# Designs tried in a protein design run: designed miniproteins, single chains, continued (4). Part 100

Each design is a single chain, and the fold is of that chain. pLDDT is the mean over its residues in the fold that is shown.

## One batch from the design tools (miniprotein)

Design m15702
Fold by ESMFold2-Fast:
Structure m15702 (fold): chain A 88 residues (1-88)
Amino acid sequence: SEEAIEHAKKAIEAAQEALRALDAGDWSTFNRALDEAVRHYFRALKNATEESKEELEKAKQALGEVLSRYIRETVDRAFKRLEEERKK
């Protein structure tokens, strides 16, 4: 449906905002944008049709990139913290 496509597009836009916020170290904006991306993605899924398939796949890929980069950042921070503790 048109609604599914519009929500998928909003999920992509929010995911892109989340990536920019992550790069800038703006955790407040990152958390808000990630929440918006997830909400729009689920809205798109609820209204999914054959016509929305391509935009849904793009939204899934955009969310996957946000989560992948967030996991890498979190893991890196955890290892740096462990290294700091070993030096004490």
Scores: mean pLDDT 84

Design m15703
Fold by ESMFold2-Fast:
Structure m15703 (fold): chain A 96 residues (1-96)
Amino acid sequence: MIEEINKVGREEFKRIEEAAKKGEEALEEAAREMERRMTPLLEEALLEENRKRGRTTPEDREMARRLARGIAEGLARMVVAVERIKRRVEAERAAR
């Protein structure tokens, strides 16, 4: 489980890094792809933790889905922010 999350996260991080070189539109598209791929992996991890704790109601499943999406969106936004900072630093170094 965590190995798959790490593998997909690493692949999507590299996708966002390459997209940052192509421009803002590509960067936003790569961020959406990261969210789309990470959400189901995080949902599965949260549902497994809920199952271990006996939390198997429809409400528990809905909360896990919402939390997984929120985490995936937060991760994608963070990676985009880091790449925007790196791009700015590289531009400043090139101007020196």
Scores: mean pLDDT 81

Design m15704
Fold by ESMFold2-Fast:
Structure m15704 (fold): chain A 60 residues (1-60)
Amino acid sequence: MTKLVINMESEEEAERLAELLKELLPDAKITVEGKTVTIESDESVATVIGAVLRAIGDLL
């Protein structure tokens, strides 16, 4: 199980990141709490990090 916690600059950015991650990691548990996005997945760390980097790239 992989668990990542990401702190964003704003709540709006956290919500956008979470929406993109739900598309990229549909079986993952994605939780938003203020500016913090928590990802819990059975995927490898590399797979989860890859999805996060792709989602952040799509936000830029």
Scores: mean pLDDT 81

Design m15705
Fold by ESMFold2-Fast:
Structure m15705 (fold): chain A 92 residues (1-92)
Amino acid sequence: SLERPSEEEKKEILEQLEEDEKKLEAQIEKLKAEGEDVEYAEKVREEVKRLLEEGKYAEAIKLAEEEGEKSKLAGYLIGLVIGEFAKEKLEK
């Protein structure tokens, strides 16, 4: 509900992002072991990352929803990228 987190909220958000990252990494490794299309998922990940870097958040979210529905691996990789992007913005 706040536009900018307080220092206390920032710490809690960073801790939550680190926990979410560990969970996403575990799911990604599991899906790779199960034979998911890694090349397709990585291509989608790079496109979402590019949209986020360009400030096209609505387009990034739409692509994440569409591709995450088609591929669980792509969905988790996108989640990891979004988490990394949020963490970078909260650091410094």
Scores: mean pLDDT 76

Design m15706
Fold by ESMFold2-Fast:
Structure m15706 (fold): chain A 77 residues (1-77)
Amino acid sequence: SNEEMIKFAEEYLEEQRKEIESGLPLEEAVAKAQLMVSISETMVEILEGGPKEQVNRAKEILKDYRKRLEELKASLA
């Protein structure tokens, strides 16, 4: 279901954060964040035209992944 997909994405974002905190190589963290941004963008597209609450939640997940990617890229520079 859409709700299960959103919940899974939220939990996966939390797991990614923990992996980075546990010493995951920065380049791997960037690659994972890029993939999660792409997945989140696809999720927003799939949910578009559906319930506004689900669309907004998916957009928040996308925003969080984009923020994480930006923070990780800044650490490389």
Scores: mean pLDDT 78

Design m15707
Fold by ESMFold2-Fast:
Structure m15707 (fold): chain A 99 residues (1-99)
Amino acid sequence: SKIKELIEEIEKQLEEAVKLGLISEELKKKLIEEIYNLAENYTKEELEKIYKETKESVSSKIPELAENIEKNGTFSEEDQEIWRKRILGAFAGQLAKLL
């Protein structure tokens, strides 16, 4: 139940990102599939590891993401990958707390 609510919240955030032109509909669908894969096939320990590793790798890149959007009006392919990792890492961390 709480896991389903968390997934529904993330799906709403992804819908909003598509409406704002930040990500493609194709990337949204792939992220939803990856979110379900994390929820169905990963242990608490594996999810905590994903969260820690993504937090360490992407935290320094978040200011660049904001600056690039201001300059270019959209995400580059590299920016989309950083944003994808941020979303998946955040989901993994929240999911691990529910397990």
Scores: mean pLDDT 80

Design m15708
Fold by ESMFold2-Fast:
Structure m15708 (fold): chain A 82 residues (1-82)
Amino acid sequence: AKELEEKGRELFEKGAEKAKEGNRAYEQGDYKTAAEYYEEAARLFEEAAKLFEQAGDVFSATFARKEAEDARKAAEEYRKLA
C-alpha cells in the first residue's frame, strides 16, 4: 500500500537525518554521541525496511536494511573510540 511506502520513506528520512547528526558529532570528537545517533539511525532504517517489505517494495526494503547495517557498524566503531 502507498501509505506503508510513505511511512517507510518518512522513517528512512529520519534515519538519514540521525546519521547526519552522528557524523557531525564524530567530526567534533564526540564519539559517544556519534554512536548514539548512529544507533538511532539503524533503528529507524530497520523500521523503514519492515514497512517497505510489507508494502511489497523489496528494493527499498533491501536498501534500508543495508543502511541499517552500515549505521550499526559505525555505532560499534565509535563506541570503541569513546
Scores: mean pLDDT 88

Design m15709
Fold by ESMFold2-Fast:
Structure m15709 (fold): chain A 71 residues (1-71)
Amino acid sequence: SSEIEKAKELIDQAEKALDEGNYKEAKKLAQQAIEEALKAPEEDTVKAVGLTIRAIGIQVEAGLKLGEPGA
């Protein structure tokens, strides 16, 4: 679906931002990826869940790098 494709693109961008040390941008992109994945049709539920887990991992990693409490 277009939502899965968009979520994957946003995760790729978030991972690149994380690798480049752009932690705030990585968190923003990962949040957008979660929002897109949650809009996916029911037939893509397994893919949407997997992408959401990846995006949450990016948010946690970026938060830890920023020294955020409860990251």
Scores: mean pLDDT 83

Design m15710
Fold by ESMFold2-Fast:
Structure m15710 (fold): chain A 72 residues (1-72)
Amino acid sequence: MTAREYYDLGLRLYNQGKYLEAGKAFVKAYELDPSMEEVLAFALEAYRKALEKDPKNEEAKKLLEEVEKRMK
């Protein structure tokens, strides 16, 4: 998959309410194309939504913290 394909996948997953998976897809898009800086903001929003849906999701908490560190 290309960065664009991961970005489109993330949007589709987000619209389906699959927020954790959406955030992971957005992060992968950024890893493949670091010039897509806005995609980290989308990943951050997706992980926040995942935690709103399931506050006990330790994976989502960890991934949210990792994205926040990348955004400085």
Scores: mean pLDDT 82

Design m15711
Fold by ESMFold2-Fast:
Structure m15711 (fold): chain A 98 residues (1-98)
Amino acid sequence: SAEIEAKVEQIRALFEEARARMRTASEAERRELARELGREVEKITGDPELGALVEGVMLELARLMETLDEAAWEARAAQLLAALEEEVTRRLREKEAA
């Protein structure tokens, strides 16, 4: 669906923006970014559970910034955001098929 493809592209852009913003953000700002991203994904998808999942993953990435070096954090962020994009796509396609 062109609509699903457009939503996935929009969400992908939001993930990349959030990832970049986390690099220079304080711990409090990272928590706010996680909540804002979750709310925006819920708004785009109409799926509150998906919004909560996005918030949770972003909060985990924020915590990992305290324990991982930059290269390890970037690798983990890429992995988690790719998995999250797959889950977003799956849920949107399942809703369209129903």
Scores: mean pLDDT 86

Design m15712
Fold by ESMFold2-Fast:
Structure m15712 (fold): chain A 60 residues (1-60)
Amino acid sequence: MDEETALLNAELLRQVLKERGRLPPEVLRHVERGADELESRGLTEAAKAFREVVEESKRA
């Protein structure tokens, strides 16, 4: 399902963030765009998870 796939992708992004401490700027832009698209589709929980990854990377 699209939401399950998006949540899995958010988990993989968190794994990368934990291992590398930061996501590259191009990846962050892609994740922000993905969050906007998920929100426009009504997948608000998945969109929130993507935004949380972005915020965590910006604080690192």
Scores: mean pLDDT 77

Design m15713
Fold by ESMFold2-Fast:
Structure m15713 (fold): chain A 80 residues (1-80)
Amino acid sequence: SPEKLQELIQKLADYYLKARKEGNKEAEDIVRKAFMELNDLLGKYLEALAAGDEETAQRYLDEMIKVLEEAIKKVEEIFK
């Protein structure tokens, strides 16, 4: 859902701030990479929405959620 996407973006942004404050460059890099992937998927999602292709739009939304969840998991492992 878009609400879940927004929740995950906020969580990853919070981890980005933590990484910056602690000087954790590895965690910072993971967050930056995830947002680059998110930007590509967002473009595809918006194109699908404009075309009225709800099924394709939902697939890209699910992929964005997956990218964010995987990035959060990796960052949490680094902060072990």
Scores: mean pLDDT 88

Design m15715
Fold by ESMFold2-Fast:
Parts: sequence; C-alpha cells; structure tokens
Structure m15715 (fold): chain A 77 residues (1-77)
Amino acid sequence: MDAKGREELEREIILSLLLMHASIRITEAEKRGDFEVAEKIRELTKEAVKKIEEAKSVEEAEEIARKAMEELDKLLE
C-alpha cells in the first residue's frame, strides 16, 4: 500500500470511530427524551467529519476526532 492509501485507510478508521461514538451518544440522548441534545450531537459530528476530511495529516484528524468525542460526552452531562 502506498503512503496515500495508508493515510486514507487511517482516516476511514478515525471517521468510523467518531461515527460509532456519536451514534451511541445520540441513542443515549434520545432515550432520555433529550431530542435537542441529539440534534446538537448530529450537527457537531457533521462539523467534525468535515474537519477530519480537510485535515492535512492523520495526527490532526485524530486530534479533531478526540476533541469532538469529548464535546459529545459533555453534551450528555
């Protein structure tokens, strides 16, 4: 695999982890009847996905995903 193909695969893994985390948090918010928080999670996740796609490196993408997941967790506190 060339370096570009490896980075693309690593970005896909990062995106998958973020989307899985967001799905769990959305489900938790909806089970609480907190549909406004569920919508905020969807919006924040969409923005994070865009930033990850625009990230110049895998390390930058990982940092964006980490911060996004932390913000999703805070929305449910």
Scores: mean pLDDT 83

Design m15716
Fold by ESMFold2-Fast:
Structure m15716 (fold): chain A 63 residues (1-63)
Amino acid sequence: DKEKGILRQQGMLLIDEGMDYLSRGDYEKAAELFEKAAELFEKAGDLHSAKLAREQADFLKSL
């Protein structure tokens, strides 16, 4: 539906922002943005994208 499409788009924008912070070496901020993206993807029903974003966030938090 339209609402899930908007949530998925917002999640993608957060991934783009997180990738920018990752490129700057700001791993804590990147992890935070990927966690927020995962939550939005879960709400959108995109469980695969949510899992990937969460795994990336967890990896960055382990550094």
Scores: mean pLDDT 86

Design m15717
Fold by ESMFold2-Fast:
Structure m15717 (fold): chain A 65 residues (1-65)
Amino acid sequence: LEKEAKEAEAKGDKEKAAKAYVELGKKLFEQGDYIGALEAYAKALELDPNNEEAKKNALEVNEAA
């Protein structure tokens, strides 16, 4: 997941990179890494500010913490 996110980012595919970072964030959240999950979602929103899935998942992490 992290490799896929970085590869998409390097190729300039911001939408694909944002989706990959959202999936990375979900994985980190499931592992209990709330800080890592928030950082991944923040990166997704930096690449695609209108990514509703990243916004929803970031809020979910904040509610769990």
Scores: mean pLDDT 77

Design m15718
Fold by ESMFold2-Fast:
Order: sequence, then structure tokens, then C-alpha cells
Structure m15718 (fold): chain A 109 residues (1-109)
Amino acid sequence: SIVLTQPSSVSVKEGGSVTLSAVASSGSIEDKFVSWYKQKPGEEKELLIYGKSKRAPGVDDRYSASVSGNTATLTISNLKLSDSATYFVAVLTEDGWQWGPGTKLTVLK
């Protein structure tokens, strides 16, 4: 199994953009299924991105993702206060889905 590392928290101003990163201990994840999820307190995890870079149905086009080497990135442009949430990476391995610890994003007015 792999270990995924994500920054614990990031704060950014409304209207700006942010890139959230996740790093895999195993080396390259370019050949793996990589997904991103958004979770607000008390809510279920919402799928944002699957297959490294594909948006889930209903997900805003302000969200984009990519994978390069051992790093997965999620970029959110034109940040809204409603984007404040915890963002989780998940990678499918031979040991099943491995989850990152999540990055708490706070969007400031």
C-alpha cells in the first residue's frame, strides 16, 4: 500500500485560485486511478474528479486536476466562500483505495 501526504490546511482569498497537492510514497501514480473528493462537516464525501482529470457530473468547470509523477494536484479557480471544505485524494492500488488525510481549505472574504 501507498501513503498519501496532503497539507493539513490552506487559506486563500475569495476570487483567487488555489492548487492543492497530494504526494504518494510509492513513486509514480500516473498509471493509477486518482480521484478527488470534497467534504463539508456533517456531509457525505462528494466526488469531484475521477480518472486523474475528469470532472464528475454537475461539478463546476472551475475545478481541474492533473497527475505528474508521484504528485496529484487539484486546482480551483475563481474561489467562492462555498468552496471552503476538506479535499481528499484517493488512489486505487492492488491493496484497494488508499485515502489521503485531507486538506482543509478556508476561503476568506
Scores: mean pLDDT 88

Design m15719
Fold by ESMFold2-Fast:
Structure m15719 (fold): chain A 80 residues (1-80)
Amino acid sequence: DDVGRQIRTYLDTQIDTVGVSHPDRYDTFRTIMDGGRRIFDTDGVDAGIAYMRQQTQDDPIGQVRVDIITSVANAVIAQS
């Protein structure tokens, strides 16, 4: 599934980006993104994003990253 592969690759890129820009947040964000990817694979993109959104409720930096991921996922789906 090319759409799913593109979204998963972008999630990996966001994890790496947080590791560079916010190294103190890396482990927490990686765990949240890994959970989101697992839910994405089993229950779909919207469910994975909802999980990541819920896990970042008290994290403004994580919220911005989830907003960016949501925008990219919607753009990839719209182009398919």
Scores: mean pLDDT 73

Design m15720
Fold by ESMFold2-Fast:
Structure m15720 (fold): chain A 60 residues (1-60)
Amino acid sequence: MNVFRVKAPSEEAARKAAEEVNRRYPDVEATVEGNTVVIRSEGDVTTAVGAALLAIGESL
């Protein structure tokens, strides 16, 4: 299993990023631990991590 953690500037930003990842990548599990997005998959997580970073950048 591949696991990657992405730090967000806030818990709300982390939540929005996790929601976007789960919406676009159903084979990937994105969860929130405080202000960190935890992305898990049995396959590649690179694209999902990229989507999380973009979503964090778009959060106000």
Scores: mean pLDDT 77

Design m15721
Fold by ESMFold2-Fast:
Structure m15721 (fold): chain A 88 residues (1-88)
Amino acid sequence: MVQGTASATGTVAAGATATLIVGVSGGTIEGLTVAVNGKAVAVSSTGVSSDGLIGGAYIANATAAHSGTWTATASLSGGTVSGAAVAA
């Protein structure tokens, strides 16, 4: 399978939490990075992808001291990515 990346970008207000959920079919999500205004923030990773349905999901919770643009990126080692949903 080819390597892939899923990404999502949104705007977050100061003190708000942004969440990225990524599903993968037939592969594994290798990692997740989150930045707010270009600065890395803490990430909580739950679940791992395995196969034909959503095998796992990464949930990244990022809180900004100031409002700004945030970006979350997930990489995968195989399979296809289905749906990346972002909420702030």
Scores: mean pLDDT 52

Design m15722
Fold by ESMFold2-Fast:
Structure m15722 (fold): chain A 120 residues (1-120)
Amino acid sequence: GVVVVESGGGLVQAGGSLRLSCAASVSASSGINWLLQPPGKPLELLSSKGTPVSSSVVPASRVTASTDASSGTSTLQINSLTPADTGVYFCGAGGGPDAASAAASSLGGVGQGTQVTVSS
């Protein structure tokens, strides 16, 4: 499995942009998935291997994801933040284009997550 570490969380302002980074201890050339767990809700897929996916809280049009395969670093950017974007953000290596496939990658390398709080 690939060990990953998320960074860039914390308190952010509504209307701004969120930028998170995922650093893998081993290169994840197959791509990184990004997931959000809103408070009291199940995990939702935000991006699969650099391709944005619309979740119930974040439309794909607000999501940008990229991976630098040479450094093993993936980034997630969410624009036009709303308080509904609050939650724990995770990155993971491997899996498929749905939340269940992405969650299955946790056996091989979903990180501990980073808390994001969006203030009005």
Scores: mean pLDDT 71

Design m15723
Fold by ESMFold2-Fast:
Structure m15723 (fold): chain A 89 residues (1-89)
Amino acid sequence: GAMAAERAALKAFIEEQLNKTGKLPTDPELLRQNADNLEKKAIEYEKKGDFKKAAEYYRQASDFYNQAGDTERAEELRKKAEELEKKAK
């Protein structure tokens, strides 16, 4: 629902701000687990041919991997999201 999405976005924004000014406000293991779940969701949408939704989930997974320190995987998923956006156009 819209309220749940707004709350999740606000929490993510707060966590980003704390990561820039505070130290270790979010557990890297939880960030990585969330990234894994989002990547699996992206793969499911890609298999269905829903390239727009797949790109969105790959982008979210990339952001979480980057916050967890997995920068190589984050870059790989970001490039995949860009490729899927091109296929959707």
Scores: mean pLDDT 74

Design m15724
Fold by ESMFold2-Fast:
Structure m15724 (fold): chain A 104 residues (1-104)
Amino acid sequence: MEELVEKILELVREGKFEEAKKLLIEELGLSEELAEKAIEVLKGLDEESQRRFVTSVIELYELYKKNGNPEYLEMIKEGISGAAETLKEREERRKRAQQILEQR
């Protein structure tokens, strides 16, 4: 678990987003769409939040591997999608703030 977290975070820090995406697909069984959303989330997060995000996804996947319960995969999908939606909402609020500032 820890090795995979550090490897993903290292690739993200180096700007190797395609390699990080491939690792998420191969190691965690994510679809291309979910892996793309995860990379967009990581790009929008600070280092501490990136670590927590990646750790949470890996922990849920390890629970799935141990117990075989598909609910853990659903939690991963919901978590990634929810984080991506939160980033979109932040961008929309930033755009609205810019529009208000332009209405002088």
Scores: mean pLDDT 79

Design m15725
Fold by ESMFold2-Fast:
Structure m15725 (fold): chain A 57 residues (1-57)
Amino acid sequence: SMAELARELGRRAGLPAPVQEALGRNAEVMEPQGLTEEDVERMVRVARVALGSAREA
């Protein structure tokens, strides 16, 4: 499922557990509305960049 993909990609990207769960919940809600694998990959990338920027700032 897209929710499982979102959690797995978030985990592999080193995102905190609460963020992994939030990504999974968002994907679960959006999946019936036509969420794609590209959308999930973009969500994970945005979250990773945001957390990386916070560490550098």
Scores: mean pLDDT 78

Design m15726
Fold by ESMFold2-Fast:
Structure m15726 (fold): chain A 57 residues (1-57)
Amino acid sequence: SEERRRLATEWAREALEREGLPESLFDQVEILAALLAGERGEPPSREHFLEAARRLA
């Protein structure tokens, strides 16, 4: 949905900024967040994006 896409975009940018990572890693953090959420049987959330960015840092 449009709202889910908007939230995912905001969470990805927030996570990248928090870890001091460049926006060029946007796709990588989104993919990793989805992978982490999937492994736990959960939909992607703000926490998954933060964990993904931390792992890429």
Scores: mean pLDDT 83

Design m15727
Fold by ESMFold2-Fast:
Parts: sequence; structure tokens; C-alpha cells
Structure m15727 (fold): chain A 92 residues (1-92)
Amino acid sequence: EEEEKKARKELAEILKQFTKDMIEAVKNNDINKLIASAIDAVGRLIELEKKYGNKELVDEAAEKFSQIVRKILENIDEAKKLADEYIEELKK
């Protein structure tokens, strides 16, 4: 449980940074930054899985990151709400 709390906290920080970088890249039409931010997030998720061994948490995160990316392309404000809701869930 203590390790799970640490994993969830690190995941929340990854999600905060990812969402911020993706929104900024979309607003600036910066395709290179979009790709770089996605690659960074994937790398950090792989490292999180290796560190804590929680595949279920990482698989859930990958799905949520995908949903947030789709929302950022459609509606940035809704994407922020979705990200904030997941961050709050991770803090439980």
C-alpha cells in the first residue's frame, strides 16, 4: 500500500506535466513538442512500471492519457477537467 501510494503520487506528477505540455503544444501548433511530450510520458510510464511493478495502474494510466489527448484536440477545458479528476482519484 505504501508503494502503491508512491506510485500513484509519481503518476499524478507525470500526468500534470504531460497535460500541461500537450495543451501548450496544441495551442502553439507545435507538432514536434506534441511528439516529444508523448514520448516522454511513455518513457516515464515504463519506468514507473519497472520501479513499482504495478502493471494494472500503468495500463489504466495509458488509457486515461489516451482519453486526455483526444479531449485536448477537441476541447482543452474538458481535457483539463478530465486530467484533474484522474489526479484527484490517484491521490486517494
Scores: mean pLDDT 81

Design m15728
Fold by ESMFold2-Fast:
Structure m15728 (fold): chain A 110 residues (1-110)
Amino acid sequence: MSNGLKLLEKIISFLLEKGIEATITIYGDTIGIETASEEGAKILKPFLEELKKEYPNIEVKVVGNKIVIIDKDGSLSKESPEKIKELAEKFEGVEVEVIGDTVVLKVKPL
């Protein structure tokens, strides 16, 4: 599994484990995350700082409840939308939509 897919898997797992509702939009090397609340983003932010230690080629930008992660390694852009969908569909509480080259994940923890 590529670094991009491993990164995405860790993000989805964290959101579900912490009960953070979010929409994830994946396009090329970009992962956009919009949490349902600013409180969710505050919990997610320290986790993303720790992920930077494991994945030093990522860039993270945070404004309110909106987070943008750029995979400068380019490993995520090499994955097909179908492979990203297959990864996301392994998780309970994740709805997946593929729109051309864009994958949208709706994370709805119970």
Scores: mean pLDDT 85

Design m15729
Fold by ESMFold2-Fast:
Structure m15729 (fold): chain A 55 residues (1-55)
Amino acid sequence: SGEQGLANVVALLESQGLPATAAEVRRIWEENEDPEEAERQMLRAYTLALHARAA
């Protein structure tokens, strides 16, 4: 489940031309042992990606 979620987010970010953010999201998931903390950091990275796309 978590791995599928990560893969989906990474694919989404790559499709939007944000490979650096995709790599950061993967790193956050692997670095954090607390899934709640990992989810917050991943959400932040995703939000920044959406903001960058809107700019």
Scores: mean pLDDT 75

Design m15730
Fold by ESMFold2-Fast:
Structure m15730 (fold): chain A 68 residues (1-68)
Amino acid sequence: TLERTAELLEEIIKQNPNNSDAYLALAKVLFERGEYDKAREYARKALELDPNNEEAKELLEKIEQKLK
């Protein structure tokens, strides 16, 4: 389930807080769950850790559209 996947990703982030891919994956799961504010927070963190991550940039744009 999306909830279980989010829990697993949160655990991965606790073990490796610099894992940009885990933040991006968590942001995607939260976006699918409709939790746009949290999705934005984690997408921003992913992009902060990896500024060249086009997937994180694209996801952040989609999240911002939902928050209008």
Scores: mean pLDDT 84

Design m15731
Fold by ESMFold2-Fast:
Structure m15731 (fold): chain A 63 residues (1-63)
Amino acid sequence: SKLKELEEELERLIREGASVEELREWIDRVERETGDSKLANRLRILLDEQEAMKLIVDSVKKL
């Protein structure tokens, strides 16, 4: 699935330390290249979910 491949790419970029700004610019490029706003919006939702999870994990890791 194209969405699954892009989800895996998004997770890879996050692991490599890409900023939220860089990730949003990457999603904007995907939207322009594919013309698929629904796909791009799904990636934006996944990015927001990943950032929310990171905030939760960071809160728990502070002993």
Scores: mean pLDDT 77

Design m15732
Fold by ESMFold2-Fast:
Structure m15732 (fold): chain A 70 residues (1-70)
Amino acid sequence: MEELLEKLTEYLAELLERAVAGEISPAEAAALAPFLSVRAVSRAVARAREGADVEEIAREIAEKILEEVL
């Protein structure tokens, strides 16, 4: 679980840095923060408990959150 959270956080951080650089405003970036700490983590934990790939889960959740919010 910790490994999953670490990879998810790292991946999401990279995506956010790229988005903030030119795609989204600071206000929109701030709106993403709650999703990273609550929605993303909750979904990742649920999927990891099912025994799925940690790396795939992290990437999939990150993409879905960014698409859903943006």
Scores: mean pLDDT 59

Design m15733
Fold by ESMFold2-Fast:
Structure m15733 (fold): chain A 68 residues (1-68)
Amino acid sequence: MKAEVEKLIREAEALAAELRAAGLDQTARTVDILIEQAKKALEAGDYKKAKALLRQGIALGRATLAGL
């Protein structure tokens, strides 16, 4: 569970960097906020909430990049 969440955090962070490189700063900032919330959920031991937040951010970021 924890390792899966940590992998999703790395994927979301990489995606936020791709969004910034593409000039999509607003979406990148939203992904960063979701990552921060997911890290807080992870620290609290709420792996389900952490995964849900990260998957939401990854889906948003990928959809935004695909719309280019």
Scores: mean pLDDT 85

Design m15734
Fold by ESMFold2-Fast:
Structure m15734 (fold): chain A 58 residues (1-58)
Amino acid sequence: GPEEREKLLREIGETLREVGRETERFLEARKRLRAAEAAGDEEAAREAREELERLAAR
């Protein structure tokens, strides 16, 4: 019924929002890695790489 359709659309919307958030986190982590490498900040570069590895493990 229409209620089941609304629930499904809500669940799809939530999934799409989560995928969008994951993509944004990945892009931001890559941006931080590039900035850290350019600055020669090995500690910040390591942290950004670890975050990218965690995101890639999903």
Scores: mean pLDDT 81

Design m15735
Fold by ESMFold2-Fast:
Structure m15735 (fold): chain A 80 residues (1-80)
Amino acid sequence: MTTVEYTLPSGKVITLEVEEEVTPEELKEKLIKAGVSEEAAKTLAELLKDKYGEVITGEQLLEEKEYNGESIGKLLEKLS
């Protein structure tokens, strides 16, 4: 089990628990449950699907601190 944390610019921390791997759809649902908006959760899940495909490991999520020069937390807040 891997714990993944994304820190938003507001100081809010989004915490996800991933046992081994997630699909993009499962990632979207976990993000929504953690308090991310549906639009932001969908957008992040689609971006990670484009990079990793239909299966995303907890280790890959830990490595994803930035996308296209912006922090994941900043991206999530911008899309919310």
Scores: mean pLDDT 74

Design m15737
Fold by ESMFold2-Fast:
Structure m15737 (fold): chain A 77 residues (1-77)
Amino acid sequence: HTAEGKELYKQGKYEEAVEKFEEAIKEDPNNAEAWANLAVALHKLGKHEEADRYMLKAYFLDPNNPEVLEAIKEVKE
C-alpha cells in the first residue's frame, strides 16, 4: 500500500495517495514510513498543521528511518 501511495504521489494525485497511505496505517499503525508519506501528501494538499502532526508521529515511531528523514527534508522546503 505504501508503494501504491508513492506512485500516486509522483503522479500528483495527492488525495489518492493519502487514501493509500491511510490504508497502510490501518494495516500497521506503527509503519513510520506510511505516516511520513501521509504527512508529505497532506502538506502538498495545503493541510500543513495536520501534516506536521503526522510527521512528528512518524519521527517518534522511527527517528532513524531513512524514508522518514527524507520526508522531513521534503516538507521543510
Scores: mean pLDDT 82

